# Designed miniproteins, single chains, continued (5): the designs that were tried, part 66

Each design is a single chain, and the fold is of that chain. pLDDT is the mean over its residues in the fold that is shown.

## One batch from the design tools (miniprotein)

Design m18431
Fold by ESMFold2-Fast:
Structure m18431 (fold): chain A 55 residues (1-55)
Amino acid sequence: EEVKKLVERAHQAHDRIVAGEDVDGAIAELQRIGKELDKYFGPGGHAEAARLAAA
């Protein structure tokens, strides 16, 4: 469930980048989320978490 919350936050940050709002802050948030996801899945864990969020 923690992974799902991290992926939801990543989607929100991505939406901010697409909208052109606080792009630098959104990129920093995505980098932090990626590091947190790596704790669960190891390197490349963001790809697995993104797949789980889409299911």
Scores: mean pLDDT 71

Design m18432
Fold by ESMFold2-Fast:
Structure m18432 (fold): chain A 70 residues (1-70)
Amino acid sequence: MEKLEEEARERAVAIARSLGAPEEVAEEVGELAGEAARAYAEGDLEKAQELNERALALLAPYAEAARAAA
């Protein structure tokens, strides 16, 4: 369980950094992704979805900027 949370966090941080998000935003997105992975593992799918939506909302400005630049 802890390893799953860490892997989700690390992956989300890497994605945020690849989009050009600041370090503080990348870490917050990572924390939300880790918490979502834990909620999912505990069977709380509603909480997992809410946490993932919050992470995506934080990344939305950077994802849109990346798409506009491509």
Scores: mean pLDDT 81

Design m18433
Fold by ESMFold2-Fast:
Structure m18433 (fold): chain A 72 residues (1-72)
Amino acid sequence: LFASAEELKAAVDGVYERAKKAVDEGNFQEAANLSTALGILAAAADINGHEEVARYAREKLREIQKLVEEKK
């Protein structure tokens, strides 16, 4: 879908904000689905040569995992 670093980072930011909202709403299934999407975006960034964006996406994924743990 997205090929540029800017486009991929914007997609990561959008998914991350949606995932945070899902955790706040107690929708852990949606948060899990969005975590999968962050992993896919990290892979897409790696394939497109945007290693820093891939690391950013993986860090956002870890942040969502921590938020889910805090709400258990």
Scores: mean pLDDT 82

Design m18434
Fold by ESMFold2-Fast:
Structure m18434 (fold): chain A 55 residues (1-55)
Amino acid sequence: MTDEEARAVLREHGIEELSGAVPALRLGMEAGDLEKGLAEARKAVEQARKRAAEE
């Protein structure tokens, strides 16, 4: 999967294109499937938002 394809998947599922979301989606999909990739991308976005809120 390319980065461009990963960004399209994130947009379709309403996941913000934050730094780390694309590689998390790709790694999750390679380790399992689309559902796993989406779960990893959502975790990356949540961690990024939490970190930003604490700083």
Scores: mean pLDDT 76

Design m18435
Fold by ESMFold2-Fast:
Structure m18435 (fold): chain A 55 residues (1-55)
Amino acid sequence: SMEELKKLKEEVQELGRKYHEAVQDPNASEEERKELRDKLQEKVDELMKKEKEAE
């Protein structure tokens, strides 16, 4: 649904923001950066799949 796509886009934006902050934070752990990157990639993949389904 369009509502699901909107939510996924918002989640991707929020995860991207958190990942960007962690990459630029010298106090953030490498593990934290990896977890955020993995979560971001997973949500991006989910968004792409949902966009294809919405065609």
Scores: mean pLDDT 82

Design m18436
Fold by ESMFold2-Fast:
Structure m18436 (fold): chain A 69 residues (1-69)
Amino acid sequence: TVKKVEEAKAGEVVTLTFEMPENVPTLVTLTVTTKEEKEEVKVEHPAAKTVTEKVLMKADGKVEGTAVQ
């Protein structure tokens, strides 16, 4: 029950979860915050990692944010 970055809409918060194939099943939780305002901010979704990342999603489905913890 997690929305993808591409499915996120402006003004919505999306939480992404990634599974990293390694020794043990590791889930990477990425929180995406959508913004409805017109702002030129775009950041591609980072690869799966064992860290919580906050990403801001724009109206066009663009992502902007920074890795957090």
Scores: mean pLDDT 39

Design m18437
Fold by ESMFold2-Fast:
Structure m18437 (fold): chain A 74 residues (1-74)
Amino acid sequence: MEELDKKIKEIEKKIEELRKKIEEIKKEIKKLEGKDPEKVEKLKKEIKELELEIGILEGLKNIYRGVKKIIESK
């Protein structure tokens, strides 16, 4: 059971890292807005890809939480 908690924590850390990366990219977009539309487009695509990764990781985290709940509830 302890292993599931570790897996969940590792996924949560990964999600936080990806969210911080998205925030940095959003700041870059704000600085480049109206100055470099091609770079802004590329950065927006990177955000979409990172958001997809976060969605997958959140889904995986929910699966581990579900498994833990089943094991703990008998």
Scores: mean pLDDT 81

Design m18438
Fold by ESMFold2-Fast:
Structure m18438 (fold): chain A 100 residues (1-100)
Amino acid sequence: SEAAREAVKAADEAVWTARQAILTGSPELVQKAIEKAKEAYELAQRAREEGHQPVADAVMKTAEAAIKASEAVLQGKFDEARKYLEEAARNVIKALRLAE
């Protein structure tokens, strides 16, 4: 479905942006990652309403982990940020497989 594909794409973009925020420590990239993750979460809620719950659940977990990674960067907790980024990456890979 279109909603499921859009949700996965937004989640992938959120993960990529969170990774850049970790590498640079940029507050602007942290804000961008949080915004993209929130967009992915909203798109996932729509996908769930359309009957794509497994994809939606994976995207929501990706978004939550990407937000936590980004918040950890703002707190200078880079080891915690990397842990959440790994969690987000695992969930977006799962979402991509479920959307096939």
Scores: mean pLDDT 88

Design m18439
Fold by ESMFold2-Fast:
Structure m18439 (fold): chain A 70 residues (1-70)
Amino acid sequence: MIEENLKQAEEALKAGDIEKARQYLLKAVLSLSTEDRIKVIEAGAKALGKEPGNLRAMLEAMLEEIRKIL
């Protein structure tokens, strides 16, 4: 379920495991509607635009957007 994937992504981010966080966040995003998926991708892209190369900031922005949708 989406909430379990978000929990795993949060735990991975706290542990500094960016790749594991990305994998679980992707699973959560794939469970969303097309409209909500686009919103999450746009939030991540905006975070990367502010801090290029900061993958952690990108993933944190995407996770926060999913929580706003739920």
Scores: mean pLDDT 82

Design m18440
Fold by ESMFold2-Fast:
Structure m18440 (fold): chain A 63 residues (1-63)
Amino acid sequence: MEDLQKGKELYERGEYEKAVKYFEEAIKKDPNNAEAWKLLARVYAKLGDLEKASEYAQKANDL
């Protein structure tokens, strides 16, 4: 998925806020994409939002 790949590129460049937008779009198109949920969790961990990071990591694990 183009959105997932673009999000990964932004994450690797440290553009975490932009990466969130692309991962959210990937999840909107495919809510069962465990990889997108895991990446969203990693981004929120980098942003210091540990509560959201844990929530999204759990969502990915439950899929």
Scores: mean pLDDT 81

Design m18441
Fold by ESMFold2-Fast:
Structure m18441 (fold): chain A 66 residues (1-66)
Amino acid sequence: VEEDLENPSLEAAWKHAERGHQAYVEGRLDEAAEHFRLAAQITEEVLGPDHPLAKAFRAAAERLAA
């Protein structure tokens, strides 16, 4: 199994989290929620849904979508 340090899927998850944060700062809550949702989905697939990072991104997405 490849190490998380060089995992391109986790890199994509972090890029979505960065875009989500930028959208949040710009007041685009729907776009922010979508980016954190994608970050959560990728992180859940790579690290599992019980991983703290996966839970954090999912919580952010759900909070911003509400």
Scores: mean pLDDT 78

Design m18442
Fold by ESMFold2-Fast:
Structure m18442 (fold): chain A 93 residues (1-93)
Amino acid sequence: NREEELRKLLEAVKGMMGMIEVPMEYGPEEVTLAGAKIAAEEAKKLVERARELGVSKEVIDALEEAAKNADDPEKMLEKLREAAKLLEEELEK
């Protein structure tokens, strides 16, 4: 079920956003950077899943950019938010 797999992909992206947003607001920078590195590795795996599901190039590009920005949590978060928004738009089609 493609819709179910897209919803799981969106849930994973939102989970990665939480791993960055929560320590960014409340924790020291070290914890935020550690979360961003974990999120970058997960984003690489999600790029492969997104390609398998035939999602738009824009979603794939946003996830790849998130994965490249492990040392810039704010930019990673921006790209994860972009991917989440685009995935929500695909689910409405």
Scores: mean pLDDT 83

Design m18443
Fold by ESMFold2-Fast:
Structure m18443 (fold): chain A 68 residues (1-68)
Amino acid sequence: VEELIEEGERLAKEGKYEEAAEKYKKAAEVAPTDEQRARALMKLGVALAKLGKDAEAGKAYREAAELL
């Protein structure tokens, strides 16, 4: 999970938000705890917002909030 989040953060720093979103999505899918899944979903939401996918970003944020 953490490795996937770190890869996503690296890609986001390079401006590769689509690839970053894929890493964060994978991290959320394999997260062993609700806290780790929520963190991955929050980062996914940020990456989706950077891509202009505001509705999908909002869904990711809402899902993360429901886990906390």
Scores: mean pLDDT 79

Design m18444
Fold by ESMFold2-Fast:
Structure m18444 (fold): chain A 73 residues (1-73)
Amino acid sequence: ELEEKLAAVEAQFAAWKATVTDPRAQALLDRVEEAAKRALEAEAAGDLERAREIAEAAMPAAEEALRLAEAER
């Protein structure tokens, strides 16, 4: 169910955002969360190609969020 998957994504990203203090990392995680939700919506609509494209486009933001979180140590 799309609603259940969206709720799981929101819960996971809320947990990840709680572990970072850099507002830039939090903003990047917000962008990745929105991309994940859009990908799930595209998948639910049957557009698997778009779901994949959205996920792939979000990878640089996810990598930058991880880099910023590591720099906070």
Scores: mean pLDDT 79

Design m18445
Fold by ESMFold2-Fast:
Structure m18445 (fold): chain A 57 residues (1-57)
Amino acid sequence: SDEEEALELTREILEAKGKSEEEIERALKQMREAAKQDPRLTLALARHEKAKFEAEL
C-alpha cells in the first residue's frame, strides 16, 4: 500500500541519516497518521525525500 511504502522509505532514509530508533518510531507514527488523511501525498513526499537524499550520495 502507499502507506506501507511511505513508511519503509522513511525508515530507510532516517536509518541512513543515523537517527535513533526512538526518533524513527516517532517519525513513523506521525507519518502513519498523515497517511490516514492522504496516503498518496504522504508517499509522494517520502519518494521526494528519498530522491533528494540519493542525489547527495
Scores: mean pLDDT 82

Design m18446
Fold by ESMFold2-Fast:
Structure m18446 (fold): chain A 84 residues (1-84)
Amino acid sequence: SDIEKAKEIVDEFIERLKKATSREELVNAVREAMEKASTLPDEIRDELLRIISEAVQLWNEGKSKEEVVEEIKKRADEFIEKLK
């Protein structure tokens, strides 16, 4: 289902964020997650793209990688629950 695909994209994105050791790796994780999210229906796609882009914003605001991962996971989990 599209909900299962959205969850897979989020889980993969979070895994890549946890492994990222540089801004370049963060940017690549964001790009790949956005490319995958773009294959989903508009309603799911637009909100996922917003959540994914927030990772860059939080990183730019000086949040640690752990804080970024925790915040994005919370936002994504809330969104996925709303889709049920």
Scores: mean pLDDT 81

Design m18447
Fold by ESMFold2-Fast:
Structure m18447 (fold): chain A 75 residues (1-75)
Amino acid sequence: AEALLEKLVARLEELAERSEDPEEAELLRRLAEKVREVGRKLLAGEELSEEEKEELERLWEEVAPIILRLLEEEA
């Protein structure tokens, strides 16, 4: 599980490095850091607050279109 988390975070960081838009790169890096933080809490058996869940969901809604576009550019 931890290895999968680190792989996911590394992939998001790779997408950030690939992005030519500094604002997109920053959003991808913020998502990577949030995923790492949340994932570590869950692996430690800690519960996420509603605020943490809402923040992650909101950030994902902003970043998902960027990820989809970058992945389509790879294909």
Scores: mean pLDDT 77

Design m18448
Fold by ESMFold2-Fast:
Formats: sequence, structure tokens, C-alpha cells
Structure m18448 (fold): chain A 63 residues (1-63)
Amino acid sequence: KPRFLTKEEVLEKVRELAEKYGLTPEQMERAIAEALKMYDKARELGLTEEQGLRLVEEIVRRA
């Protein structure tokens, strides 16, 4: 069975990275919204856990 990120895992990673990068609550909320959009796209594209984590990191970095 292919290993893909769940919504719960995506939210957990966004929160972890937001704390690491010192995001404000507003920036974290924005990153969460973008990560959820990415989750739908990642499922469509069949992205692996590793690829999904990289996208989450990029989203948080842009917030």
C-alpha cells in the first residue's frame, strides 16, 4: 500500500514547521489553508509522504 500523508499528518507538519520558523498565528492559519489545498492536489498527483512534506515546508516558508 502506497504511503501518503493524511490531512492530520499535514496539519501536524504545518504546525511543527510554523513553530520552527517562528510564524505568527495569522501566518500559520494561512499556511494551514494552503496545506489543505495542497493535500487535495497531492492526492490527485499521487505524491509520496516525502514529496508532500517538501511541499508543506515550501508553503510554510512562503507564509
Scores: mean pLDDT 74

Design m18449
Fold by ESMFold2-Fast:
Structure m18449 (fold): chain A 55 residues (1-55)
Amino acid sequence: KPEELVKRLEELDREGARAAIEGDWETVQRYIEEANKIRKELEKLVGKEEADKLL
């Protein structure tokens, strides 16, 4: 469900920001990779234009 993917992206953004403040760049990179995969999946489900509106 697109809404579930958006919620997951918001969670990853929050966790990634916290990891960056802590200097845990390995965790930041993992979150960036996961977020990119989710964005691609969201684009596949609803199209780029709609994905941009949800993000």
Scores: mean pLDDT 77

Design m18450
Fold by ESMFold2-Fast:
Structure m18450 (fold): chain A 88 residues (1-88)
Amino acid sequence: SEEEIKRIKELGDKAIEAIKNGDVETAASYAAELARIAFNSTDEEVRKIGLEELKKIADEAEKQGFTNLAESIKKRIEDLEKIFEERK
């Protein structure tokens, strides 16, 4: 839905801002909420955008040296991609 897409993008932006500010806990929280919305959605566009936003968050975390956060998000992306493939 349009509302889910808007929320996912807002959460992605907030997670990236938190990473840039060094707030790993807040970034992880926003990433988790974004992943939850993508996981629970039946909308392929929401799932696609959710994965794209999670990849952006993981990339920023890696760039800023938050390796554990980046690896955690990358694993979540991998798990979600597998789940979405099985739902096709």
Scores: mean pLDDT 86

Design m18451
Fold by ESMFold2-Fast:
Structure m18451 (fold): chain A 63 residues (1-63)
Amino acid sequence: VDELIQKARDLLRQGKPEEALKYAEEALKIDPNNVQALGVAYEAYLRLGEPEKAREYGEKIHA
């Protein structure tokens, strides 16, 4: 799981939010409550201009 999250974060830093989201979603399939993976998905959706989807992940982090 940690490897997927690290790859997702690296992709966000490279300006590849679509690819980052794929790795974050894969991590969430393994551990749906992983706060780090939820945070990456949140950031990726914000960068893709999808704030409504980002909000869903943000609410899970603070729920």
Scores: mean pLDDT 79

Design m18452
Fold by ESMFold2-Fast:
Structure m18452 (fold): chain A 66 residues (1-66)
Amino acid sequence: KPSEEELEADIDRALAEIWYAIAKLASNGDKKKTAEMLRKEAERARAQGFTRLSDILDEKAKELEK
């Protein structure tokens, strides 16, 4: 059985994947625009106290930027 922390991490990963999909759709597949949208959402998540989600979003954005 997954621990509470493991479940929370899984939820954060799932949310990051959803945001990535939304950013790709909104950017029509443009990697630079997708990365920019992910960074803005990461900043918003961090401001709300969702630090793990913010870190995952920032990492995905870096992967898209060369």
Scores: mean pLDDT 80

Design m18453
Fold by ESMFold2-Fast:
Structure m18453 (fold): chain A 88 residues (1-88)
Amino acid sequence: SESKALQDAFAEALAAGDGKKAAEYFKKLMELMLAKMREAGVKEEDLEKLKELAEKFAEAIAAGDWEKAEEYGKELDKLMEEVGDKMA
């Protein structure tokens, strides 16, 4: 699937230390994830918050700011869990 291919590409880019490519693949992966969440009835306000955090995370990775990437990644994971729980 496109999602699996993007996940693999993201992981490979991270392993190679290519933050710019990792950020590109992550943005594409998040676009697909957000589209599926919208189809599942997730509120637009929650989708917008996820998009904002995903963009900040991608920007931090692209810049090589791993401390900020960790912070935004944790916030994104927490928000994704909260949204996921509402979808069950």
Scores: mean pLDDT 82

Design m18454
Fold by ESMFold2-Fast:
Structure m18454 (fold): chain A 57 residues (1-57)
Amino acid sequence: MQSQLEADEKALNDFIERMKKNIEELKKKSNDVGTNKRIEFLKRLIEEAKKGFEKIK
């Protein structure tokens, strides 16, 4: 039980770090409407992943 939750937490953290990296790269590249929409989508994915993990605890 504990080991599975630890593995899931690691996968979640790796996913969040990848998404944060994508957001920072997008912020540096452009400030157009499409880029801002993509940033908001990625932020939403991070929040959904966090909430999803919290629900399955």
Scores: mean pLDDT 76

Design m18455
Fold by ESMFold2-Fast:
Structure m18455 (fold): chain A 62 residues (1-62)
Amino acid sequence: SKEELQKLVKRLIALKLRLIGLEWELENLELSEEEREELEKEIERLKKEIEEIEKKIEELEK
């Protein structure tokens, strides 16, 4: 449905913006080893969630 597509697109935008922010932090901030490890783990989780949502959007746009 169009409403389902809109919810997924909004979620995708939010996740992509969060990913950009975390990648910026990883490259530009002075981080402890613990902070770096947590940031890298969160980035990987976000990338996986983004891929899953993109696949769902592709199926709904058919």
Scores: mean pLDDT 86

Design m18456
Fold by ESMFold2-Fast:
Structure m18456 (fold): chain A 96 residues (1-96)
Amino acid sequence: KKLAEEFLEKYGVKYAAVFRLKRKPGETRSQAVARAIGRVLDLISRFPPEEVHVELFEEDDDTFYIVVGAKTKEILEEAKRYLEEQGFELVDEIEK
């Protein structure tokens, strides 16, 4: 099952996107995780609690995913803009 599709089912939202983050050269795994968590917290703080859902997934020591589920397309587009500005790569997007 794909992360974006699972997220739509889990939270009952219509819009989801998956972003990949790579650990930076010289960054420890703990520093990479802390950076990813910081971006998740910043993102959640921008919207009402019912409007956006965000989860962090770890693939390995060098690769992390943030999944964003949103109630509206406008919220998802703002979340995409923010995370792309922070150096996250959009790898999947779904609408149902």
Scores: mean pLDDT 79

Design m18457
Fold by ESMFold2-Fast:
Structure m18457 (fold): chain A 68 residues (1-68)
Amino acid sequence: MFDHVRRVAEDLYRRAAERATPEQREELEELLKRFLEQLEKAEKGDRDAQVEAALLLEELAERRRALE
């Protein structure tokens, strides 16, 4: 499960970064970093981190859509 979600987030980041300015790319990198950090905590059983990771994934998807 977590490996699949990680790949989805990395794919969303990659696609968004292709159309982003350098400034927007830095924001996307920070968002992905925060997501991966929360995902690691979720893997260890942190339920609050699991919720935060889901919200960060949705924000990453929204930013990708906005850049299309």
Scores: mean pLDDT 81

Design m18458
Fold by ESMFold2-Fast:
Structure m18458 (fold): chain A 97 residues (1-97)
Amino acid sequence: MSEEEKKRKLAITLTAAAIQGVAALMEAPESDREKVEKALQKLVEAGRAFDEGNYEEAIKKLKEAIEILKSLENQTPAARGMIDLAEEALKLLEELK
């Protein structure tokens, strides 16, 4: 896969992860809501860092988002989907370095 194709796939994957993040917020019980909001914020920050060419910062923010999501007391289908997409985005970012 070309670098340009990887960047396009990464942008799509990050967008899909953000959509799952919104669904995860709506499904989250009160006890997990703040954690899902923090993870979604980290995902948005990762997307911004990627757009700015700051791949190391994007990787750091994605790892932080994944860690928060894995700490959820109740992992809904949307939260699991967000983790899977964030991990795919992380793999694509590491291949761009």
Scores: mean pLDDT 85

Design m18459
Fold by ESMFold2-Fast:
Structure m18459 (fold): chain A 63 residues (1-63)
Amino acid sequence: DYEKKAEELVKEAEENRSDIEVVVRVGKELAELSKIDPEVAKKAAERVAEITGMPVESFLPKE
C-alpha cells in the first residue's frame, strides 16, 4: 500500500526532522515512490517539505 508507505516516510521525517541522514533517506524513498505513484509521493513530499523547511523539489526527481 503506497499510501501507507508515504505516511510512514512523512512520520519518520517528522520524528527525525533535525537528522539530515534520515531526511535524505526519506527524500530518496519519496523519489522512488514518485515513479510508481506520483500523486501520493507529491503529497508526502509537500508534507516533508513543510516539516523540514526544505523545498519540495529536494524530495522529488527533477530533470
Scores: mean pLDDT 76

Design m18460
Fold by ESMFold2-Fast:
Structure m18460 (fold): chain A 98 residues (1-98)
Amino acid sequence: KVEELKKRAEAGDADAYVELASYYLKQGKFDEAIEWAEKALELDPNNADAHLILGQAYFNKGEYEKAIEYYLKALQIDPNNGNALFNLFLARQKLEEK
């Protein structure tokens, strides 16, 4: 539940910011997902999951070039992130699609 995640974030739990971003992403609330993922990066700039969530949110907003940038950042941090690799492939396909 959002209430538990917000309490954890207020207590300084960096993972709670990523979980909140993921929660809003799954609800289709992409601007909220971006906000919480950006807050996670303020705590830990090398958080691969936060970069992945930013990529997914921008992908869902149709901003494929931004999505690609964030997926590439996630892969620089975690090169074996299968979700980032697959989503990067999809974003590139969308950008080339006419």
Scores: mean pLDDT 84

Design m18461
Fold by ESMFold2-Fast:
Structure m18461 (fold): chain A 105 residues (1-105)
Amino acid sequence: MEEEEKIEKARRFLDGLVRLMDAYEQARAAGLTPEELRAILDEVAKQLVESGELTPEEADAMRRVLLEDPEAAQRIRDALGTSDDEKDLPEVAERVRALIREATA
């Protein structure tokens, strides 16, 4: 029960990050300006906070990483792809959170 709750929380967090990152990559590939990219990230971040997938602090930190540190954003994306096992999701979530903290420090 408690372990399943940790996996579920990790899954929601990681799914939220993937959605935010995919929105950024899609907008960038479409040739949007930095102002338009910022507006799209703000809207997607708001939706993810309202759905409970990300906290306001997590959404703001990840938005800054995507806009300001593309190398850190790539490291986060790489970490998201490291395991397909549900049991590893809490460990992946903690690694991703550590990368976000380092990039925003």
Scores: mean pLDDT 79

Design m18462
Fold by ESMFold2-Fast:
Structure m18462 (fold): chain A 65 residues (1-65)
Amino acid sequence: MTLAEINAMSKEELIELIEKKLKKKVKTLSDVVELANEVAENNGPEEILVIIGQYLKMERGVAPE
């Protein structure tokens, strides 16, 4: 999956993709942040971190400065 494909996804599609790839349910924004930390700490696939990052950007509506 490319960054362009991830950017074209809705929040709902991004959550489904995270749940599918990590085999875990996501209910809150805190769950998404926790999963991002777990993936980073365990040297998980960068693709998952990109998907999580896109979801967090859409949820906050703020670009990192």
Scores: mean pLDDT 72

Design m18463
Fold by ESMFold2-Fast:
Parts: sequence; C-alpha cells; structure tokens
Structure m18463 (fold): chain A 120 residues (1-120)
Amino acid sequence: AEELTKEGEEAYLAGDYDKAIELYEKAAKEGSAEAYNLLGSVYYEQGDYKKAIEYYEKAIKLDPNNANAYLNLGLVYYEQGDYKEAIKYLRKALEIYKKNKDEMSAESVEELIKKVEEKL
C-alpha cells in the first residue's frame, strides 16, 4: 500500500493523473485512508468536486483522524461557496492537527478559518 501510494504520488507530480488514480485505487483497496485522500486531491485538481468530496469522505470514514482529508474537504466546500460546511470541516482538521502537535498545519488552518469567517 505505501509503495503504491508513493508511485501514485510520483505519477501525480508528473501530471499523469490516470496512472495516479490507478495506483491510489490499488492502495485504497489495501486499506489506505491516505490513498482515498490522494484520490480526492486528483479529482479536485481536475475540477470534479463531487468525486473529490466522495473520496475525502471515504478517507475520513476509514480513518477519522486523517486531518488532511478534513482540511481538503473544507477547501472543496469553500470553493463551492458553502462557507458553513467549510468552517465545520476546517475546525475538525484544526482539532486533529493540534492534538498531533502539528503547529504549522494548525496555524495555517486557523488563518484559513479566519478568511472563511469573513465571507459570512
């Protein structure tokens, strides 16, 4: 699973989204929540926000402590103009980053929440 996820990340960085999807789907079938999160990110970059949301939701269902999936889900809702849902998921990501002592990610999410609140 970890090797498939790494190979998928290399394909994604090279712009080979079809190969990235194939490798992430294999890793996700092996139980990788991070592979579902990365599938969501591929669809997000393609502008398929509906599929991005579906895969981020699968990531958090498999691992409820996947802060990156909550962050990404919040960003998709922000892009769709659903600021209340965006804040909800961003606050959950912030909670997990703080619990994990990831101060840099926590600070970035706090700044993002403040920007989203200005839209309300």
Scores: mean pLDDT 87

Design m18464
Fold by ESMFold2-Fast:
Structure m18464 (fold): chain A 74 residues (1-74)
Amino acid sequence: MELTEKERDILERGRLALEAASKVPDPEAAQRLVDQTLRDIEAELASDPSVTPEQRERIVAELRKLAEEVKKKL
């Protein structure tokens, strides 16, 4: 089912992007990149008409939790 696969794909790509941002050598720069990456993903989801508001809320909530966990390890 395309909709379920799309949610999973967005979450997986978002997680990988946040993890990549966290690997920047400067911890302060890494924190800023994690926050920027999250904002970019949120903006992309807001612009995607195939993602419902409810799906966007769930994806964003999960990615925000991942971003906070990643930043705590810096």
Scores: mean pLDDT 78

Design m18465
Fold by ESMFold2-Fast:
Structure m18465 (fold): chain A 89 residues (1-89)
Amino acid sequence: MDAKEVIKEVARLIEEGRYEEALEVIKKASEEDQAIVKKVLREAIKKVVPDVEIPEDATIEQILRKISKLSEEEQKKVAEEMKKLAEEL
């Protein structure tokens, strides 16, 4: 799977609250594609919750954990922003 396909699948899993499966999908991607997914996750959460502080060295698992603690509405918005960012790849 290329990074675009991984991001779209992860976004669907986030919408469904399936964070464990989202992490597994990301872990199966190449190291290069994982870096792209991490960048997209950071950009998506920052657009939905601008005041959220994500450490520069935060892992994908830590970022997903932060998203899982947001409201259901905010989680859906993060997934929507991820899908938009994927189309720009």
Scores: mean pLDDT 82

Design m18466
Fold by ESMFold2-Fast:
Structure m18466 (fold): chain A 84 residues (1-84)
Amino acid sequence: MSAEEAAERFVEELERTKAYLEEMKSTMSKEEFVELVKQTKASVQAAMEQLKQIVPEDSEAYKRAKKAAEEFLAWLDKVLEEYG
């Protein structure tokens, strides 16, 4: 897998995870959903740390992935604020 492909797959997984969380919000209890969001936040942070080990931080691919991750983490924080 190339570094660029790794960054692209990371962004795709963020998009899929957001869609999944939006679906689960309507089907889960508040408590279960909050726990899922907290686990998702930790997983995204860990995945971003792994990504920077294989993708150059000065690359456009990394910058795009970092921006997507930061926007997704901000959305997760907003969800936790609304539910916490």
Scores: mean pLDDT 82

Design m18467
Fold by ESMFold2-Fast:
Structure m18467 (fold): chain A 82 residues (1-82)
Amino acid sequence: SLEELRERLKEAVKRNDPVGAFNAAVEILAEKYGISPEEIVRLLKTLLDPNASPEDKEKALRLSAEITRIVNEVREELKKEQ
């Protein structure tokens, strides 16, 4: 569930685990968009591929921005818990 994924993201952020946080955020987006985590990662890799289509790169930029937003929202929530 999205609630379980969000809790997993929160725990990863609390532990300063960037890999765990990235994986949880990718799974949140995969659930939100109805695509696989592997497809999210494939799209993100197009940012490093000069031969990738402009459409895939645009999708990757939006996904990257959403990952950053979700992780930062969780970081701000954790700061308010004290």
Scores: mean pLDDT 85

